# Designed miniproteins, single chains, part 96

Each design is a single chain, and the fold is of that chain. pLDDT is the mean over its residues in the fold that is shown.

## One batch from the design tools (miniprotein)

Design m3352
Fold by ESMFold2-Fast:
Structure m3352 (fold): chain A 79 residues (1-79)
Amino acid sequence: MRPPLSDDPALLEIRRRALAGDPGAVAVLTALMAKKYGTALSPEQQAEVRAALEAGLAAGRGPAEYRRALAILEEQENA
């Protein structure tokens, strides 16, 4: 189960923003791809991803994808 790309419009938009250099979008993709491919994130990468996701949520722009990414990260931390 390792398809290279989803046709989910929300995921496509996040991918587009990540390619444009949005650190929050990069963090969302990192968490989603880690779950999709069953890849464990290092503790350092977990901390960086969390910081970027929390910053994006604090900006108040309503990204449901950030909340999903945080849930994935929390699952890895509690494993």
Scores: mean pLDDT 69

Design m3353
Fold by ESMFold2-Fast:
Structure m3353 (fold): chain A 55 residues (1-55)
Amino acid sequence: SELQKKQLAAIKAMNELIEAGKANEDIKLEIEMADGEKYLVTLTKEGEFKVEPLP
Protein backbone atom coordinates (compact mmCIF):
# COMPACT_ATOMS: atom_id res chain seq x y z
CA SER A 1 0.00 0.00 0.00
CA GLU A 2 0.97 3.67 -0.20
CA LEU A 3 1.50 3.87 3.56
CA GLN A 4 3.74 0.80 3.55
CA LYS A 5 6.01 2.19 0.84
CA LYS A 6 6.21 5.59 2.57
CA GLN A 7 7.13 3.89 5.84
CA LEU A 8 9.74 1.75 4.10
CA ALA A 9 11.34 4.78 2.43
CA ALA A 10 11.45 6.72 5.71
CA ILE A 11 12.89 3.78 7.65
CA LYS A 12 15.51 3.12 4.98
CA ALA A 13 16.64 6.75 5.02
CA MET A 14 16.92 6.77 8.81
CA ASN A 15 18.75 3.45 8.83
CA GLU A 16 21.32 4.79 6.39
CA LEU A 17 21.80 7.88 8.55
CA ILE A 18 22.22 5.83 11.72
CA GLU A 19 24.72 3.49 10.05
CA ALA A 20 26.73 6.49 8.89
CA GLY A 21 26.88 7.79 12.45
CA LYS A 22 26.61 6.05 15.82
CA ALA A 23 23.89 3.54 16.66
CA ASN A 24 24.76 2.10 20.08
CA GLU A 25 21.39 2.70 21.73
CA ASP A 26 17.67 2.50 21.02
CA ILE A 27 16.29 5.49 19.14
CA LYS A 28 12.67 6.62 19.00
CA LEU A 29 11.63 8.97 16.22
CA GLU A 30 8.31 10.52 15.28
CA ILE A 31 7.71 10.61 11.53
CA GLU A 32 4.98 12.65 9.88
CA MET A 33 3.92 11.51 6.42
CA ALA A 34 2.82 13.82 3.61
CA ASP A 35 -0.82 12.96 4.30
CA GLY A 36 -0.46 14.25 7.88
CA GLU A 37 -0.45 10.86 9.60
CA LYS A 38 2.17 10.38 12.30
CA TYR A 39 4.11 7.25 13.19
CA LEU A 40 6.42 6.35 16.03
CA VAL A 41 9.49 4.46 14.84
CA THR A 42 11.60 2.58 17.38
CA LEU A 43 15.05 1.61 16.15
CA THR A 44 17.08 -0.75 18.32
CA LYS A 45 20.85 -0.82 18.51
CA GLU A 46 20.70 -4.24 16.84
CA GLY A 47 19.07 -2.79 13.72
CA GLU A 48 15.49 -3.87 14.48
CA PHE A 49 12.68 -1.40 13.97
CA LYS A 50 9.01 -1.03 14.74
CA VAL A 51 6.52 1.39 13.20
CA GLU A 52 3.35 2.27 15.12
CA PRO A 53 0.66 4.79 14.20
CA LEU A 54 0.19 7.68 16.60
CA PRO A 55 -3.30 8.87 17.61
Scores: mean pLDDT 66

Design m3354
Fold by ESMFold2-Fast:
Parts: sequence; structure tokens; C-alpha cells
Structure m3354 (fold): chain A 60 residues (1-60)
Amino acid sequence: MPVTPEERERAVALYRETNGDLAAVAEALGKSRATVRRIVLPAEIEEGVKLLEEAVRKVT
């Protein structure tokens, strides 16, 4: 199900504030990390992130 633009914008702001901590953003919004990731990362970025995730894991 699509999320509201307001929630997406808030998730991006929180993601920036938490330095990329999807778990903290998910807790603040009351959603799962997978849902937050879908909100924060648009489809174009998700394709790019797949290649980056192979080279650069979440620890970086």
C-alpha cells in the first residue's frame, strides 16, 4: 500500500537526523524497518543501493 507523502518526508528527515538508523526511524513512525526503507529509498535509488550493498555493507 502506498504511504502518504507526509510520512515519506518525515521518514527522510528522521533518517537524516539518526544518521541512517532505519530501526530508530521505524520506531518513531511505528512501522517496520522494511516499510521505512521503502519510504526513504525511491525505486531509482533502490536499484543503485543494490550494487552499493554488495560493495558497502550497512556498517559503513
Scores: mean pLDDT 66

Design m3355
Fold by ESMFold2-Fast:
Structure m3355 (fold): chain A 74 residues (1-74)
Amino acid sequence: SSSLAALGDLSELEREVARLAREMREAGASTEEIGVELAKRLGLDTSNPIQVVGATLYGLGVIVTEELRERIRA
């Protein structure tokens, strides 16, 4: 059987990242705040601005991809 560790399951990681980013956006969090929390969740260095920006773009990209999938299904 195929077994994926939680950190190795990209679908699970994408779901968690998308959920966290959506919840923070709904709560009125800034893009900067979302980026920092996503960087923490992904185990990245929050003092590295490139990693924080990368985490923000990744999280937003996951949300956009989910929205695109819904549009294709509709």
Scores: mean pLDDT 68

Design m3356
Fold by ESMFold2-Fast:
Structure m3356 (fold): chain A 87 residues (1-87)
Amino acid sequence: MTREELVERLKEELKELFKKWGIELSDEEIDEIVDYIEAKIAAGVRSETASYYSAILDAMKELGVDEEHIEKFEKAYKEALEKEAAE
């Protein structure tokens, strides 16, 4: 997969994830998050569910995304992990 193909796939996946969780971000903000995650993947960070959500949260914080959106993501991320860990 080329970098361009990876970025497009991540962008599509993140848009769907944010929409599903009711987090409204601009296309520009999503693009910046995708670029940050792509750089982490290129550096060898594994794409596991927990690591993936953690990488998105780190990207949002580092890029200065609105605190309200960060809080919404953190809440949804915590709920998703609790669901995955449920018996």
Scores: mean pLDDT 71

Design m3357
Fold by ESMFold2-Fast:
Structure m3357 (fold): chain A 66 residues (1-66)
Amino acid sequence: KSAEIEKRLIEAGVPEEVAREAAKALENASDEELQTFFALLTGWKVAQEKGVEAGLAAAREELAKL
């Protein structure tokens, strides 16, 4: 459901207004596409806080859950 995607985007730090629009676009995405997208968001957030190497490790960990 788009509501679940919206909630995950907000929890990942995406602004509420942007999360609503993005969730509508992502509602037809596959589970693999959604996991890849969220893995990249997590990696980007960690990269900004702890550097690119840590961000890549975080993204790989999320992708390994596929």
Scores: mean pLDDT 75

Design m3358
Fold by ESMFold2-Fast:
Structure m3358 (fold): chain A 75 residues (1-75)
Amino acid sequence: MKLSDDELRLLAELALAAPRLSDEELRQGAQTIVTLTRSPVSAEELVALVRAVAARVGDAPRSLDELVATIRELL
């Protein structure tokens, strides 16, 4: 998956917010990232990646930098 630094930061912010978001809000956030960053990946792929990050991190509070690092490891 090819993600820019801007996509990576926005995706980390979406992952941080994900426990407070509905499935529809999560898809809307992913679609906004795709649109703003001109991403070659689909919103569905970004949603799957956010869910994978959430599963790996669990319920423990994490910094934005830790989420960015986790996303990079999953790519």
Scores: mean pLDDT 73

Design m3359
Fold by ESMFold2-Fast:
Order: sequence, then C-alpha cells, then structure tokens
Structure m3359 (fold): chain A 94 residues (1-94)
Amino acid sequence: AKEKMAELLTKALKKAIEKLKEAKGELPEELKKALEEEVPKVVEKLREEGFDELAEALEEFVELAKKTAKEDLEKAIKEAVEEVKPEAEKAAAE
C-alpha cells in the first residue's frame, strides 16, 4: 500500500515537473520560504522510509516550482493530479 502510493506520487511529481520545464516566472516570497522550510523535512522522512526516488522527484519539483508563477504552478499540480486520480482510485479500492 505505501509502496503503491509512493509510486503514484512519484508519477504525479514527474508529470508536474515536465509541465513546469516550459513555465516562466517566480513564486511569491512567502511560498518560497514555506517550501524551503517544510520540503527538507519531508525529503528526510521519505529517504528514511526508503522512498529515494520520490524524495528526488520532490526536490526537483520544488526547485522548478520556485521559478514558476503561482498560477502556472497551480495549473501544473491540478493537471498532474487529474492524470493520476484514476490509478489512485483503483489502488485505494484494492
């Protein structure tokens, strides 16, 4: 169960990363600071649990997110979640 959720989250992050590679702009400073404070804690926890690929995807996503306008970031996240939702619903039903 945890392994399948980590796989789905990694897929969603990689899809968001691809969408953000063409994006331009910059996140508001408050959101950048929140990411810089919270993301290292999440990454450390993921690595402790052996989810290194998910941790790496999250780190790459955050670096691109900081260089992306808020509207484009929100759109990329929404689209990535919508693409993964059917697989997540199927995994939750098992």
Scores: mean pLDDT 78

Design m3360
Fold by ESMFold2-Fast:
Structure m3360 (fold): chain A 86 residues (1-86)
Amino acid sequence: SADEQLEAILEEAAARFRARVEAYLAAHPDASLQEEAAAVNAIFAEVLAEVRARLRELGLEDRIETVELELLSRAGQILAELAAAR
């Protein structure tokens, strides 16, 4: 179903976001909070652009807004988990 495809896309995107943020933090242990925020925002924008492109490829442009909000929610939870682990 379309909902199963959307969940798979969201799960993959969230995992990619986590992996890229973790890689950034590991490579930049002395980064300031401002530098971390800028990097996180850039990573999120890139992941979101890929998700939008995938949804358009599948003819699911009408689902973009819903998927963006859900991805933002999942990204926020990932950032909270990573902050708690420091």
Scores: mean pLDDT 89

Design m3361
Fold by ESMFold2-Fast:
Structure m3361 (fold): chain A 83 residues (1-83)
Amino acid sequence: SDDIIRLARQLPGRAGDIIVQGARILDTDIVRSSMMFRQAGRLLPGRAGDIIRDGAIRATRSSNSRDAGRILRDSIRRAMRLL
């Protein structure tokens, strides 16, 4: 979560704020967290947004919050490399 928050603070516009809020609730509400990540993905340009949306969808398929968090964190890192 801390890595996601640090990376999200570097994202342009409102997307960063939404990802920070999603990361804070990841362990308590994976579904809501993933919806927030999908919303943030729509605000990001090009392939970066696609990567975050795909990660959020895959995270909702996980029954384990640890795996969901790993998927979301990896998606943010990959998206950041394109920004």
Scores: mean pLDDT 77

Design m3362
Fold by ESMFold2-Fast:
Structure m3362 (fold): chain A 60 residues (1-60)
Amino acid sequence: EAEKLIEEAIEKGDELLRRLVTEMVADTPEGARATAESIERIGSPELAELVRKAVDALIA
């Protein structure tokens, strides 16, 4: 069951990542990175890494 929860989090993270990173990069890239740090602290390092990668991609 944990595997299914991780897959669901990745799918929801992708949709959330697409919306939040697009909006936050338009406002502050630093804010998006701070959000990634918070996600990592609550135990989702994979989701935090996806947010960081998306910020880097959108800034380029």
Scores: mean pLDDT 59

Design m3363
Fold by ESMFold2-Fast:
Order: sequence, then structure tokens, then C-alpha cells
Structure m3363 (fold): chain A 60 residues (1-60)
Amino acid sequence: SLKVGDKSEKVLTLERLLANAGLIPEEEVTGVFDEERMERFAEALGISREQLIAAINSIP
């Protein structure tokens, strides 16, 4: 399970995809699971936080 403050390769992969798509700046590519940042990413994608977490967990 992901905990707040954990560094995750899945979070890093998601953030790199978002930065490449121009949705977040490259400075936000840290791989750290953070509740505020996850909420902002979910809002940017137009999905719920629960949907975003499920998407992260689906990354191999």
C-alpha cells in the first residue's frame, strides 16, 4: 500500500507522463506520494482521487 511520503516508481511513471503531456511542470516529477499533489493531479485529469490511485496501482 502507498503511504504519504513514500517514494514510488509508479508515481514517478505517472508524473513523467503528465509532465510530457504538459499537464504538470518537470519540477513536480519527484515520485513521492503526497495527498495534496494527488488531489491536484486527479483534478487536472478530471477524475477522482480514488480513480487516480487505482490508475497508479495498475502501472506495472
Scores: mean pLDDT 74

Design m3364
Fold by ESMFold2-Fast:
Structure m3364 (fold): chain A 88 residues (1-88)
Amino acid sequence: SRAAELARLDAEIARLEAKLAEAKERGNTTLAKVYEQRIALLRDRKARIEAGTMTAEERREADRELDILDGVIAVAEAVDRTVERLLA
């Protein structure tokens, strides 16, 4: 349902905002930047779903952009974990 989709988006945005705050506190500007990019795309998606303006094609494009960013975030998080382990 639309309500369930919006609730999932809100939960994901909140989770990423928490990760963004932590990355900023630790001074990890690269990781903060990729989180900000994903939050911006999720907020845009939420606004378009709420407005009812999103076509099936636009949903597929947005899903592809989010998938690409998920890959970038996964790499950035893996690098962050490796650096933390090496400095511990």
Scores: mean pLDDT 84

Design m3365
Fold by ESMFold2-Fast:
Structure m3365 (fold): chain A 74 residues (1-74)
Amino acid sequence: SDVAELAGLSFEQLRELGLGIVDWIREQALARGDEATVARADELEERLRAARTKEEVIAVIQEGLALLQQIEAA
C-alpha cells in the first residue's frame, strides 16, 4: 500500500518528495493557466512546511497525487 511504502521513508525524505509533487502540480497548472490549481499547490506547500509528523506529510503527498491524477485525466 502507498501508506506502508511512504512510512519507510524519513520525515526529510517525505518532505522532499512532497515538495517535488507540489512543484510538479504547480508547473502543470501554470502550463494550463489553471490559477485555482496553482492556489491549491500553494496550500499543499504551506501544509508541508507546517507539518510536524510523517503522517501529516503523507496526507499531503496523497492529496497531491490525487490532484495530479485529476489534472492528467482532464
Scores: mean pLDDT 83

Design m3366
Fold by ESMFold2-Fast:
Structure m3366 (fold): chain A 88 residues (1-88)
Amino acid sequence: MEEELIEMLAEVVVAGILNENEKAQKLFLEIMKKFNLSEEELQLLLVKIVEKMVEKTGLSPEEIGEKMSEEEIRELAREAAREVLEEL
């Protein structure tokens, strides 16, 4: 359950960073439905994940998208999501 949430959160973050807005919105709605999260709760989680990614890299979200591959961003987002969920 937690690993599936982490993977889906990572995919939303990747889609957001790469400006895949339609994909990001679709995944956001799927996470809300699957894990029974409110829009506000999911938005807060995604903000915390992106902040953790920035903290770990010293890069802005834009720079992460420009300097890292999609798979590197996904791995970073998975690690950040796991850390955020462990801190709750």
Scores: mean pLDDT 84

Design m3367
Fold by ESMFold2-Fast:
Structure m3367 (fold): chain A 84 residues (1-84)
Amino acid sequence: ASEEEIDREVDAALAEIYLYLGKKALEQGDFETAVKTYEKAVELAKHDPALRAEALRNLAIAYEGLGQTDKAEHYRKEAERAAA
């Protein structure tokens, strides 16, 4: 495995951890922390379309919790594009 391959595998694993942490923040009603946590998950999942789509979908839910409906709609559409 190359350094780039190892970095991609590590980033995907970290993205899964941030997805878990973001989901815990959502469960607690901490939508601001959920947004920041899911933004990190999206960045870490940039080479994994399925994880990226999941992170974007959850980011949209977090923005809905903040009442930021325009951002929620934007990230929902981005999640659909990432999953395709």
Scores: mean pLDDT 84

Design m3368
Fold by ESMFold2-Fast:
Structure m3368 (fold): chain A 68 residues (1-68)
Amino acid sequence: SEERKKLVMKITNLLLKEISVEDAAKVVQEIMRLVDEGASDEEILELIRKYASDETAEQILELVKKIR
């Protein structure tokens, strides 16, 4: 959906502040997989925290919640 494409772009842009383009692409795919599988907020946060700051992880989770 267009909303999903917008979400992917926003998440990618947040990750690009802290990690490489290659890693951001990998992480965003894993985040979207967890969202599609109905993973908990904590599981999504734990994934992002492996690659980025707590601030970025919380911002990404807020974006994800807007489409759930």
Scores: mean pLDDT 85

Design m3369
Fold by ESMFold2-Fast:
Formats: structure tokens, C-alpha cells, sequence
Structure m3369 (fold): chain A 69 residues (1-69)
């Protein structure tokens, strides 16, 4: 079960693809760092979560501006 700050149904397919790509990049990078530094796995995961939240906020802000156009 996934919880997000906003409804996925309000996102355009293009916005969903951007989120998916950004999420994948952050996750892949975080996993690679965690494998190199096992002792820092929790810290790296927290950084990835913060970056994902920022990404979500940016996509939401762009969606709002698109609706203003």
C-alpha cells in the first residue's frame, strides 16, 4: 500500500513518467551508494526519500502552472 501527498489520478501521463524516471534515478543512485557503504544505508535512504519528496513537490508545482496556461 502506497501513500502520497497527492492523488496520482490528478497527474498527467507525462507527469507520471517524469516522476517515475526521477524516482528511478534517485533510487538507483541510493542503492548503489548503499551497496558501496553498507554502514550508511539508513542515511543514504533518508537522503533519497528527501530527494523524492522534493521531486514530487516540483512536479506538483509544474502541474499547477500548466493548468494556469
Amino acid sequence: MLEVDFDLSTLSPEQLEELQRGLDEVTQRGLALAREHPGREAEISEQAVREIRDLVDEVRARQERERQA
Scores: mean pLDDT 70

Design m3370
Fold by ESMFold2-Fast:
Structure m3370 (fold): chain A 81 residues (1-81)
Amino acid sequence: SIRDEARRIMQEGLRITQDGIDRNPDNIDGNTRMGDMTQRVADLTVRAIRLSDTDPRRARRLVEEARRMVREIRSMVRRMD
C-alpha cells in the first residue's frame, strides 16, 4: 500500500542518515544538509500517508519524490565516506 511504501522510505532515509552521522560525527555541514533532507523526506511521507485514502494519485507522487530524496541522501553519505 501507499502507506507501507511511505513508511519504508522514511525508515530507509532515517537509517541512512543516522549511519552517515555516526561515521562522520565531525562533518557538521554535511550532517546538517542530510538532516534537512531527511526532514523533507519525513514531510513528504507524512503528507502521502494523510492523502493515501482521499487523493491516492497525489500520495503516489509524494512517495516518488521522497524516494528520489532518499537516493540523494545515500549519494551524500557515499561522498562523505
Scores: mean pLDDT 86

Design m3371
Fold by ESMFold2-Fast:
Structure m3371 (fold): chain A 97 residues (1-97)
Amino acid sequence: MEEAREAARRAVEAAEKGIDYGKQGNLESVKAMAEAGTNAAAVAIDAGHPEELRRASEATQKAIDAGGSAVPGKTGPQGLEDARRAAERAEEAIKKA
């Protein structure tokens, strides 16, 4: 579970950086951070707890979609925030496993 926990942590960090880049209007960096978060979540899924980690991956994919459209307010930053929260939930589930 150490790999899954580390991957979940990386997903959270990528999502938070994506939120910052979204506030700056840097769409390319938002997409890159969301993609990194998706990859980290996929690694965590392979290591265990697929339901929670799949949810984190799905939230990160939504962040990629929102970042690509770059709608200020609800869609872009909210998508990245949802990815961060999903990754945090996945990390907590891993700790309790």
Scores: mean pLDDT 57

Design m3372
Fold by ESMFold2-Fast:
Structure m3372 (fold): chain A 58 residues (1-58)
Amino acid sequence: LDEIKEEAKKTLSPFYAEMVEHMIEYASETLSPEQAEKQARLFLEAAKLAQEHLEKKA
C-alpha cells in the first residue's frame, strides 16, 4: 500500500494523490489486506485517468 501511495505522489497532482491516499485508508479499514491492495491499484489507475482527462480542462 505504501508503494502505491508513493507512486500516486510521484505521478499525480497533490489533489489527486491525497484523494488516492484517502481511498486507500478507507479500503484498508473495511477490506482484507489483499482486497485493499487490489482496490488501491484501481484507485491509482482511476486517478491517473481522471487527471489526464481533466488536467487540460482546468
Scores: mean pLDDT 76

Design m3373
Fold by ESMFold2-Fast:
Structure m3373 (fold): chain A 56 residues (1-56)
Amino acid sequence: EEEEFLEKLRRNREIRKIADEIAKKTGSLQVGMDVYKDLKAAKSEEEYKKIIEKYK
C-alpha cells in the first residue's frame, strides 16, 4: 500500500536532514554524503541508530 512508500519518503527526508546537519557540523560535504549513504543502506532500526550515534 502507498503508506509504505510514504514512510520510506519520510525516512529519506530525515536522512537528508541528518546528513546535512553533520556536513555543516563537520564542515565536510564528504562526511555528510557518507552518512547519507550509510543511513540509506541501514537494514534495521538498530543499525540506523548506531550510524547516527557514530557521527554525533
Scores: mean pLDDT 76

Design m3374
Fold by ESMFold2-Fast:
Structure m3374 (fold): chain A 51 residues (1-51)
Amino acid sequence: VKIRIVRKSDGTVLVEEESFGSVGEALRYANEVAKKNGLTLDDVRIEFLDD
């Protein structure tokens, strides 16, 4: 699966595109990205880019 990670508060793109073998891996990565930015998973939007 391909995802984009966006900060909900201002629409800042934190990750433009990243590919994973499963939705679970993508969600774990999104949580780590949020944490690195001082955010929680609830503070970010995960957009699925798969056709």
Scores: mean pLDDT 81

Design m3375
Fold by ESMFold2-Fast:
Structure m3375 (fold): chain A 65 residues (1-65)
Amino acid sequence: MEVEVRREDGLYVATIRVGDRTFTGVGPDAMGAGAQAMARLDEALGREVAKEAQPLAREAAEAAA
């Protein structure tokens, strides 16, 4: 996994590359751009691993506590 954050015309662009796939997020700051890119990656992979979401559900429960 490769993560790059760049600044383009007053906006932050975060690019996450996982194998042959690329996910991009844009925001007013680096954290916002990164969070959006991560959300897109999670959304795309979440559909693939929905059947294996049991470990992720446990992790989310711990994060929420």
Scores: mean pLDDT 67

Design m3376
Fold by ESMFold2-Fast:
Structure m3376 (fold): chain A 62 residues (1-62)
Amino acid sequence: SLREKALELAKKSKNPLAQGAIINAVHAADLGAPEGAKRAADYVKSLGEKELADIVRELAEQ
């Protein structure tokens, strides 16, 4: 699933801020709040983690 892929990539990220943002995005998606996941994707992208940001955005669309 995209959720599993996002969490796996979060573990590989060396940036703890990006890791936290992805975890928050997964939590927001589980609560039915895709807007939170979109904000997390924008934040992850601002940290230079474009690949992670793309996956988080796709998670928001689930």
Scores: mean pLDDT 71

Design m3377
Fold by ESMFold2-Fast:
Structure m3377 (fold): chain A 71 residues (1-71)
Amino acid sequence: MAEQLRRLQQERAELERELAALRARYADDPIKRAQEEAFATLNVWTGVNNTELARIRARLEEVRREIERLA
């Protein structure tokens, strides 16, 4: 359990870094940033997780739930 918990925490940290890098990449382009946020927010049920931002958010939520389940 402790080993699995550590691996999940490490994965969460990596995903958080990827999310921060993605946000930083669009920091100087407000239109591109708004488009990425809009796609993540407005994805139809069948299109959910079809953007990079949406996929990172979905995986972070999965990892968060697993950590809570194990802790």
Scores: mean pLDDT 67

Design m3378
Fold by ESMFold2-Fast:
Structure m3378 (fold): chain A 88 residues (1-88)
Amino acid sequence: MQRGLEALKKALETLPEEVRDLFLEILKKSQNNTDDESVKLFDEFLKALARYLKEQGILTDEEAENVATDGRAASKVLRALIEREKKK
């Protein structure tokens, strides 16, 4: 778990500020065990991240839409970030 989180943090440093801010809000809300608001923030984060990865050519249009619509695609997004980190 630590290794994945560190890779994600490094990837976040290269992401737009908007995506980082959404991720930080999700962490804050999750720590406080909040309601539907945490789900909304996570959805916004996935949409912003999917759009960014699409712009970088890591995800196709179809893949980006899948990330925005279901949580299964979140694992693919994380995998893409880890893959990019490995290839440096």
Scores: mean pLDDT 60

Design m3379
Fold by ESMFold2-Fast:
Structure m3379 (fold): chain A 87 residues (1-87)
Amino acid sequence: MMSRAEVERLVRERLAAAPVRSAEEAVALFQGLLDEMRAQGQTDPEAAEHVALMVYLEMARAGMPEAEIAAAVRRMRELLDAWVAEV
């Protein structure tokens, strides 16, 4: 099972390798992070919500329009709810 520190490291490494430039890229990154967490046996909803927050903060730092961020956050919430239901 991944620790919180390992989850944070994974998110930072993915963001460093491929900076988020659009809402679609942010959603794709979040889905990939959820898939990796599941593969590593991390099923804690709090850890997944923390990843969502980290992706949200990166979208804000990248200067994305608020409407685009809101759309991405809505989609990430749907993915998170589905992920929690399936783990």
Scores: mean pLDDT 82

Design m3380
Fold by ESMFold2-Fast:
Structure m3380 (fold): chain A 63 residues (1-63)
Amino acid sequence: ALPLRPLEIEIYDPETGEIKTYTVESPEDLRKLAEEFKKQGNEELAERMESLARGYEDARAAA
């Protein structure tokens, strides 16, 4: 199996007013981002990160 390339995700952060770039290398990293956004009250972004984590896990399982 080839090593998976890190994913770069750009998200507008309404709390800081900035676009933040996150590097994720595993579904676990996405789940950690989801928890962080949930703590900030960004439930939509948290749900989005959880959905991406599931998609990442499904893609790995399908290989």
Scores: mean pLDDT 71

Design m3381
Fold by ESMFold2-Fast:
Structure m3381 (fold): chain A 80 residues (1-80)
Amino acid sequence: SVEEVVQKILDKLSEDPSISLDELLAVSAAIYGLAKKLNRIPSVEEVREALNKIPSLSKEVIDKAVEIWEEEIEEIKKLS
């Protein structure tokens, strides 16, 4: 589910103490908002575009979140 993938992203990003709680909340809000708007699981490109619109997120945080999203979505596709 989207919720499980977002939680995994948050867990991985929270391992880096330089990443703020505000950045974690921004990432989760963007992905949940996108999934709700699309009424489906967002693509890797759609997640990257949504995160790139948030001025407070660094490129490094966006790249890590997108990488985890891609890996988890590929695993979901392999199981279907």
Scores: mean pLDDT 81

Design m3382
Fold by ESMFold2-Fast:
Structure m3382 (fold): chain A 73 residues (1-73)
Amino acid sequence: MEEAERALEMGRRGEPEDVEPLIELLGSPDEETRVAAARALALMGHPRAREALARASKMSPRIRQAILEAALE
């Protein structure tokens, strides 16, 4: 989906200003978008992103898996 592609691009840029938009995408109704946002936030390594990912991983096994996959890279 377009949102998922945008989320991954934000993660590659690693800009602090993209952290908040990516956190919002973790709540998307589209699972692919949520997974992409989780991967992007994990790749950025920002403290604020880490906090949001900890919460999201408790709510979704797929998001938890995406975070682990990003950590292997």
Scores: mean pLDDT 75

Design m3383
Fold by ESMFold2-Fast:
Structure m3383 (fold): chain A 66 residues (1-66)
Amino acid sequence: SAEVEALAELVRAGKIDEAYERLRELKARGVNPREVGEQVKRLLEAEGDHRSATIALLLGLFVSSE
């Protein structure tokens, strides 16, 4: 919800480094970055921003694999 919306705004604004660091911090706190990335993707797709949605999905997968 609030975290998903904040991440969506960062990705939409092209602040990918900030989105990456936020996902890494969430992972360190026990939150699944893949699930968060999928939620951000769904939110951005619902808004018609398919490019940002793809970036969010890939970023979540990347952070999850670290």
Scores: mean pLDDT 87

Design m3384
Fold by ESMFold2-Fast:
Structure m3384 (fold): chain A 71 residues (1-71)
Amino acid sequence: MEHLEKGKEYAAQGKYQEALREYAKALEEDPDNEEVRKALAEVLEKVGATSFAAVVLSGGDLSQILALLRE
């Protein structure tokens, strides 16, 4: 839960890379969490990664998104 709240806080501040990292940690702990997936998708839409947002919402492979967050 803490990572989800921190991610939302960063996203509200426009710190999308920080928000994505926090949401990635939350998904590692609870990959089926709908709230985390929706929050991650919202930030991805804001940074122009709409296709990745759709993948997150549909429960698809997150490996490409996690690679993007590492780089």
Scores: mean pLDDT 71

Design m3385
Fold by ESMFold2-Fast:
Structure m3385 (fold): chain A 94 residues (1-94)
Amino acid sequence: MLEEMQELIRESMRLLEELINAPDSELSKLLDEFLKAGGELLSLLLKHPEVYDQLSPEQQEQADLVVEATLRAYHLRNAGASDKEIKEEIKKIY
């Protein structure tokens, strides 16, 4: 469980970095991949809060960032925002 959460944090952070640096043509694919990974991390954190407490402070900070970016992206997408607008909003908290 701990290793699974750590791997999701690493993967989500990698996708987040790729997303903020992506050209507009790749945003849709990268945003979908990021939201899947971030959503899986959020689900895991909600089911296993005790595992979050076992993370290093750096990993907790990274998990918190991924969750905030994921929730903002879901909110904006549901509100009809473009992938470019979602990227720019995420860049403000990265």
Scores: mean pLDDT 87

Design m3386
Fold by ESMFold2-Fast:
Structure m3386 (fold): chain A 113 residues (1-113)
Amino acid sequence: GLDAVIDELAATFGVSREEAEAMVRETLQAIRDGLLELLKKAGYEIPEDTPEHIAEAVRRVLEEDPEAARQIKALVDGLAYIFGRDVDVSKLTPEEFAELVRELLAEADRVIA
């Protein structure tokens, strides 16, 4: 999970736990921003950038835009890895994938805040 990733980064790069936490927060923010950019480029309106609204837009992309879906799946796979979720994102239904996105973004927002 998140603590294990932070500890591994601190040990691997020889940095403090606080510096490793900052690296993870920066990575989570970059993934969140990347998801929003991909959704906007695909023409999906996000009324408020909450986990729930992003997840609903992702659900639609998975049904309507295979190329944007491929890019979104790669970003979400990275989030799942950071939070220790052992899931094959390629095998999820659009509804299951959207729920995973909602959960992962809610966890990311708690870490970023």
Scores: mean pLDDT 83

Design m3387
Fold by ESMFold2-Fast:
Structure m3387 (fold): chain A 74 residues (1-74)
Amino acid sequence: DEAEEQYEKEMKEARELLGVEASEEQIAAVRRLIEEQGPAAAAELMSANPDPAWQLAFAEVVGEMMLEKIKEAA
């Protein structure tokens, strides 16, 4: 619960700082890209895109995957 609350807080702060919000479609597309090509390749592709919404979507997906790993370890 603490990890989920911290993640939500950080994502909210990132959205406010960037003035953008990632759509569910962008999040789904990034998740698929990570599943197909891996997170390192996905990061390289996202870094080539200047749209901060895609960068935020990437951060949200990676954060969600990390939370899942933390829950599995608990």
Scores: mean pLDDT 71

Design m3388
Fold by ESMFold2-Fast:
Structure m3388 (fold): chain A 95 residues (1-95)
Amino acid sequence: SRVDQIISEIISKINDGVDTIIKNNLTLEEADKLANEIIKYIEEKLSTLSPDEQKQALTKVIGELIYRLSRSGNSTARHFLQLVIDGLDKLSEQV
């Protein structure tokens, strides 16, 4: 479905962010900037969905990110994931 496609695109974008942080040894400052860019990307993607679809996407993405955070051994990647989770939680309050 369109919702599943958007969820997959969002998760892929976040995974690319985590990979970039680890591979390039990004600083916390750089991870903060990347998190803000990804949150804006997610907000834009979600804006194309109905409110019910936005809730479905947010619930699934947040759950996946909490799982990934719990399994990550990289402190900068953990920081990045927490910022994205916090940003998505804030977006969920607006739906």
Scores: mean pLDDT 89

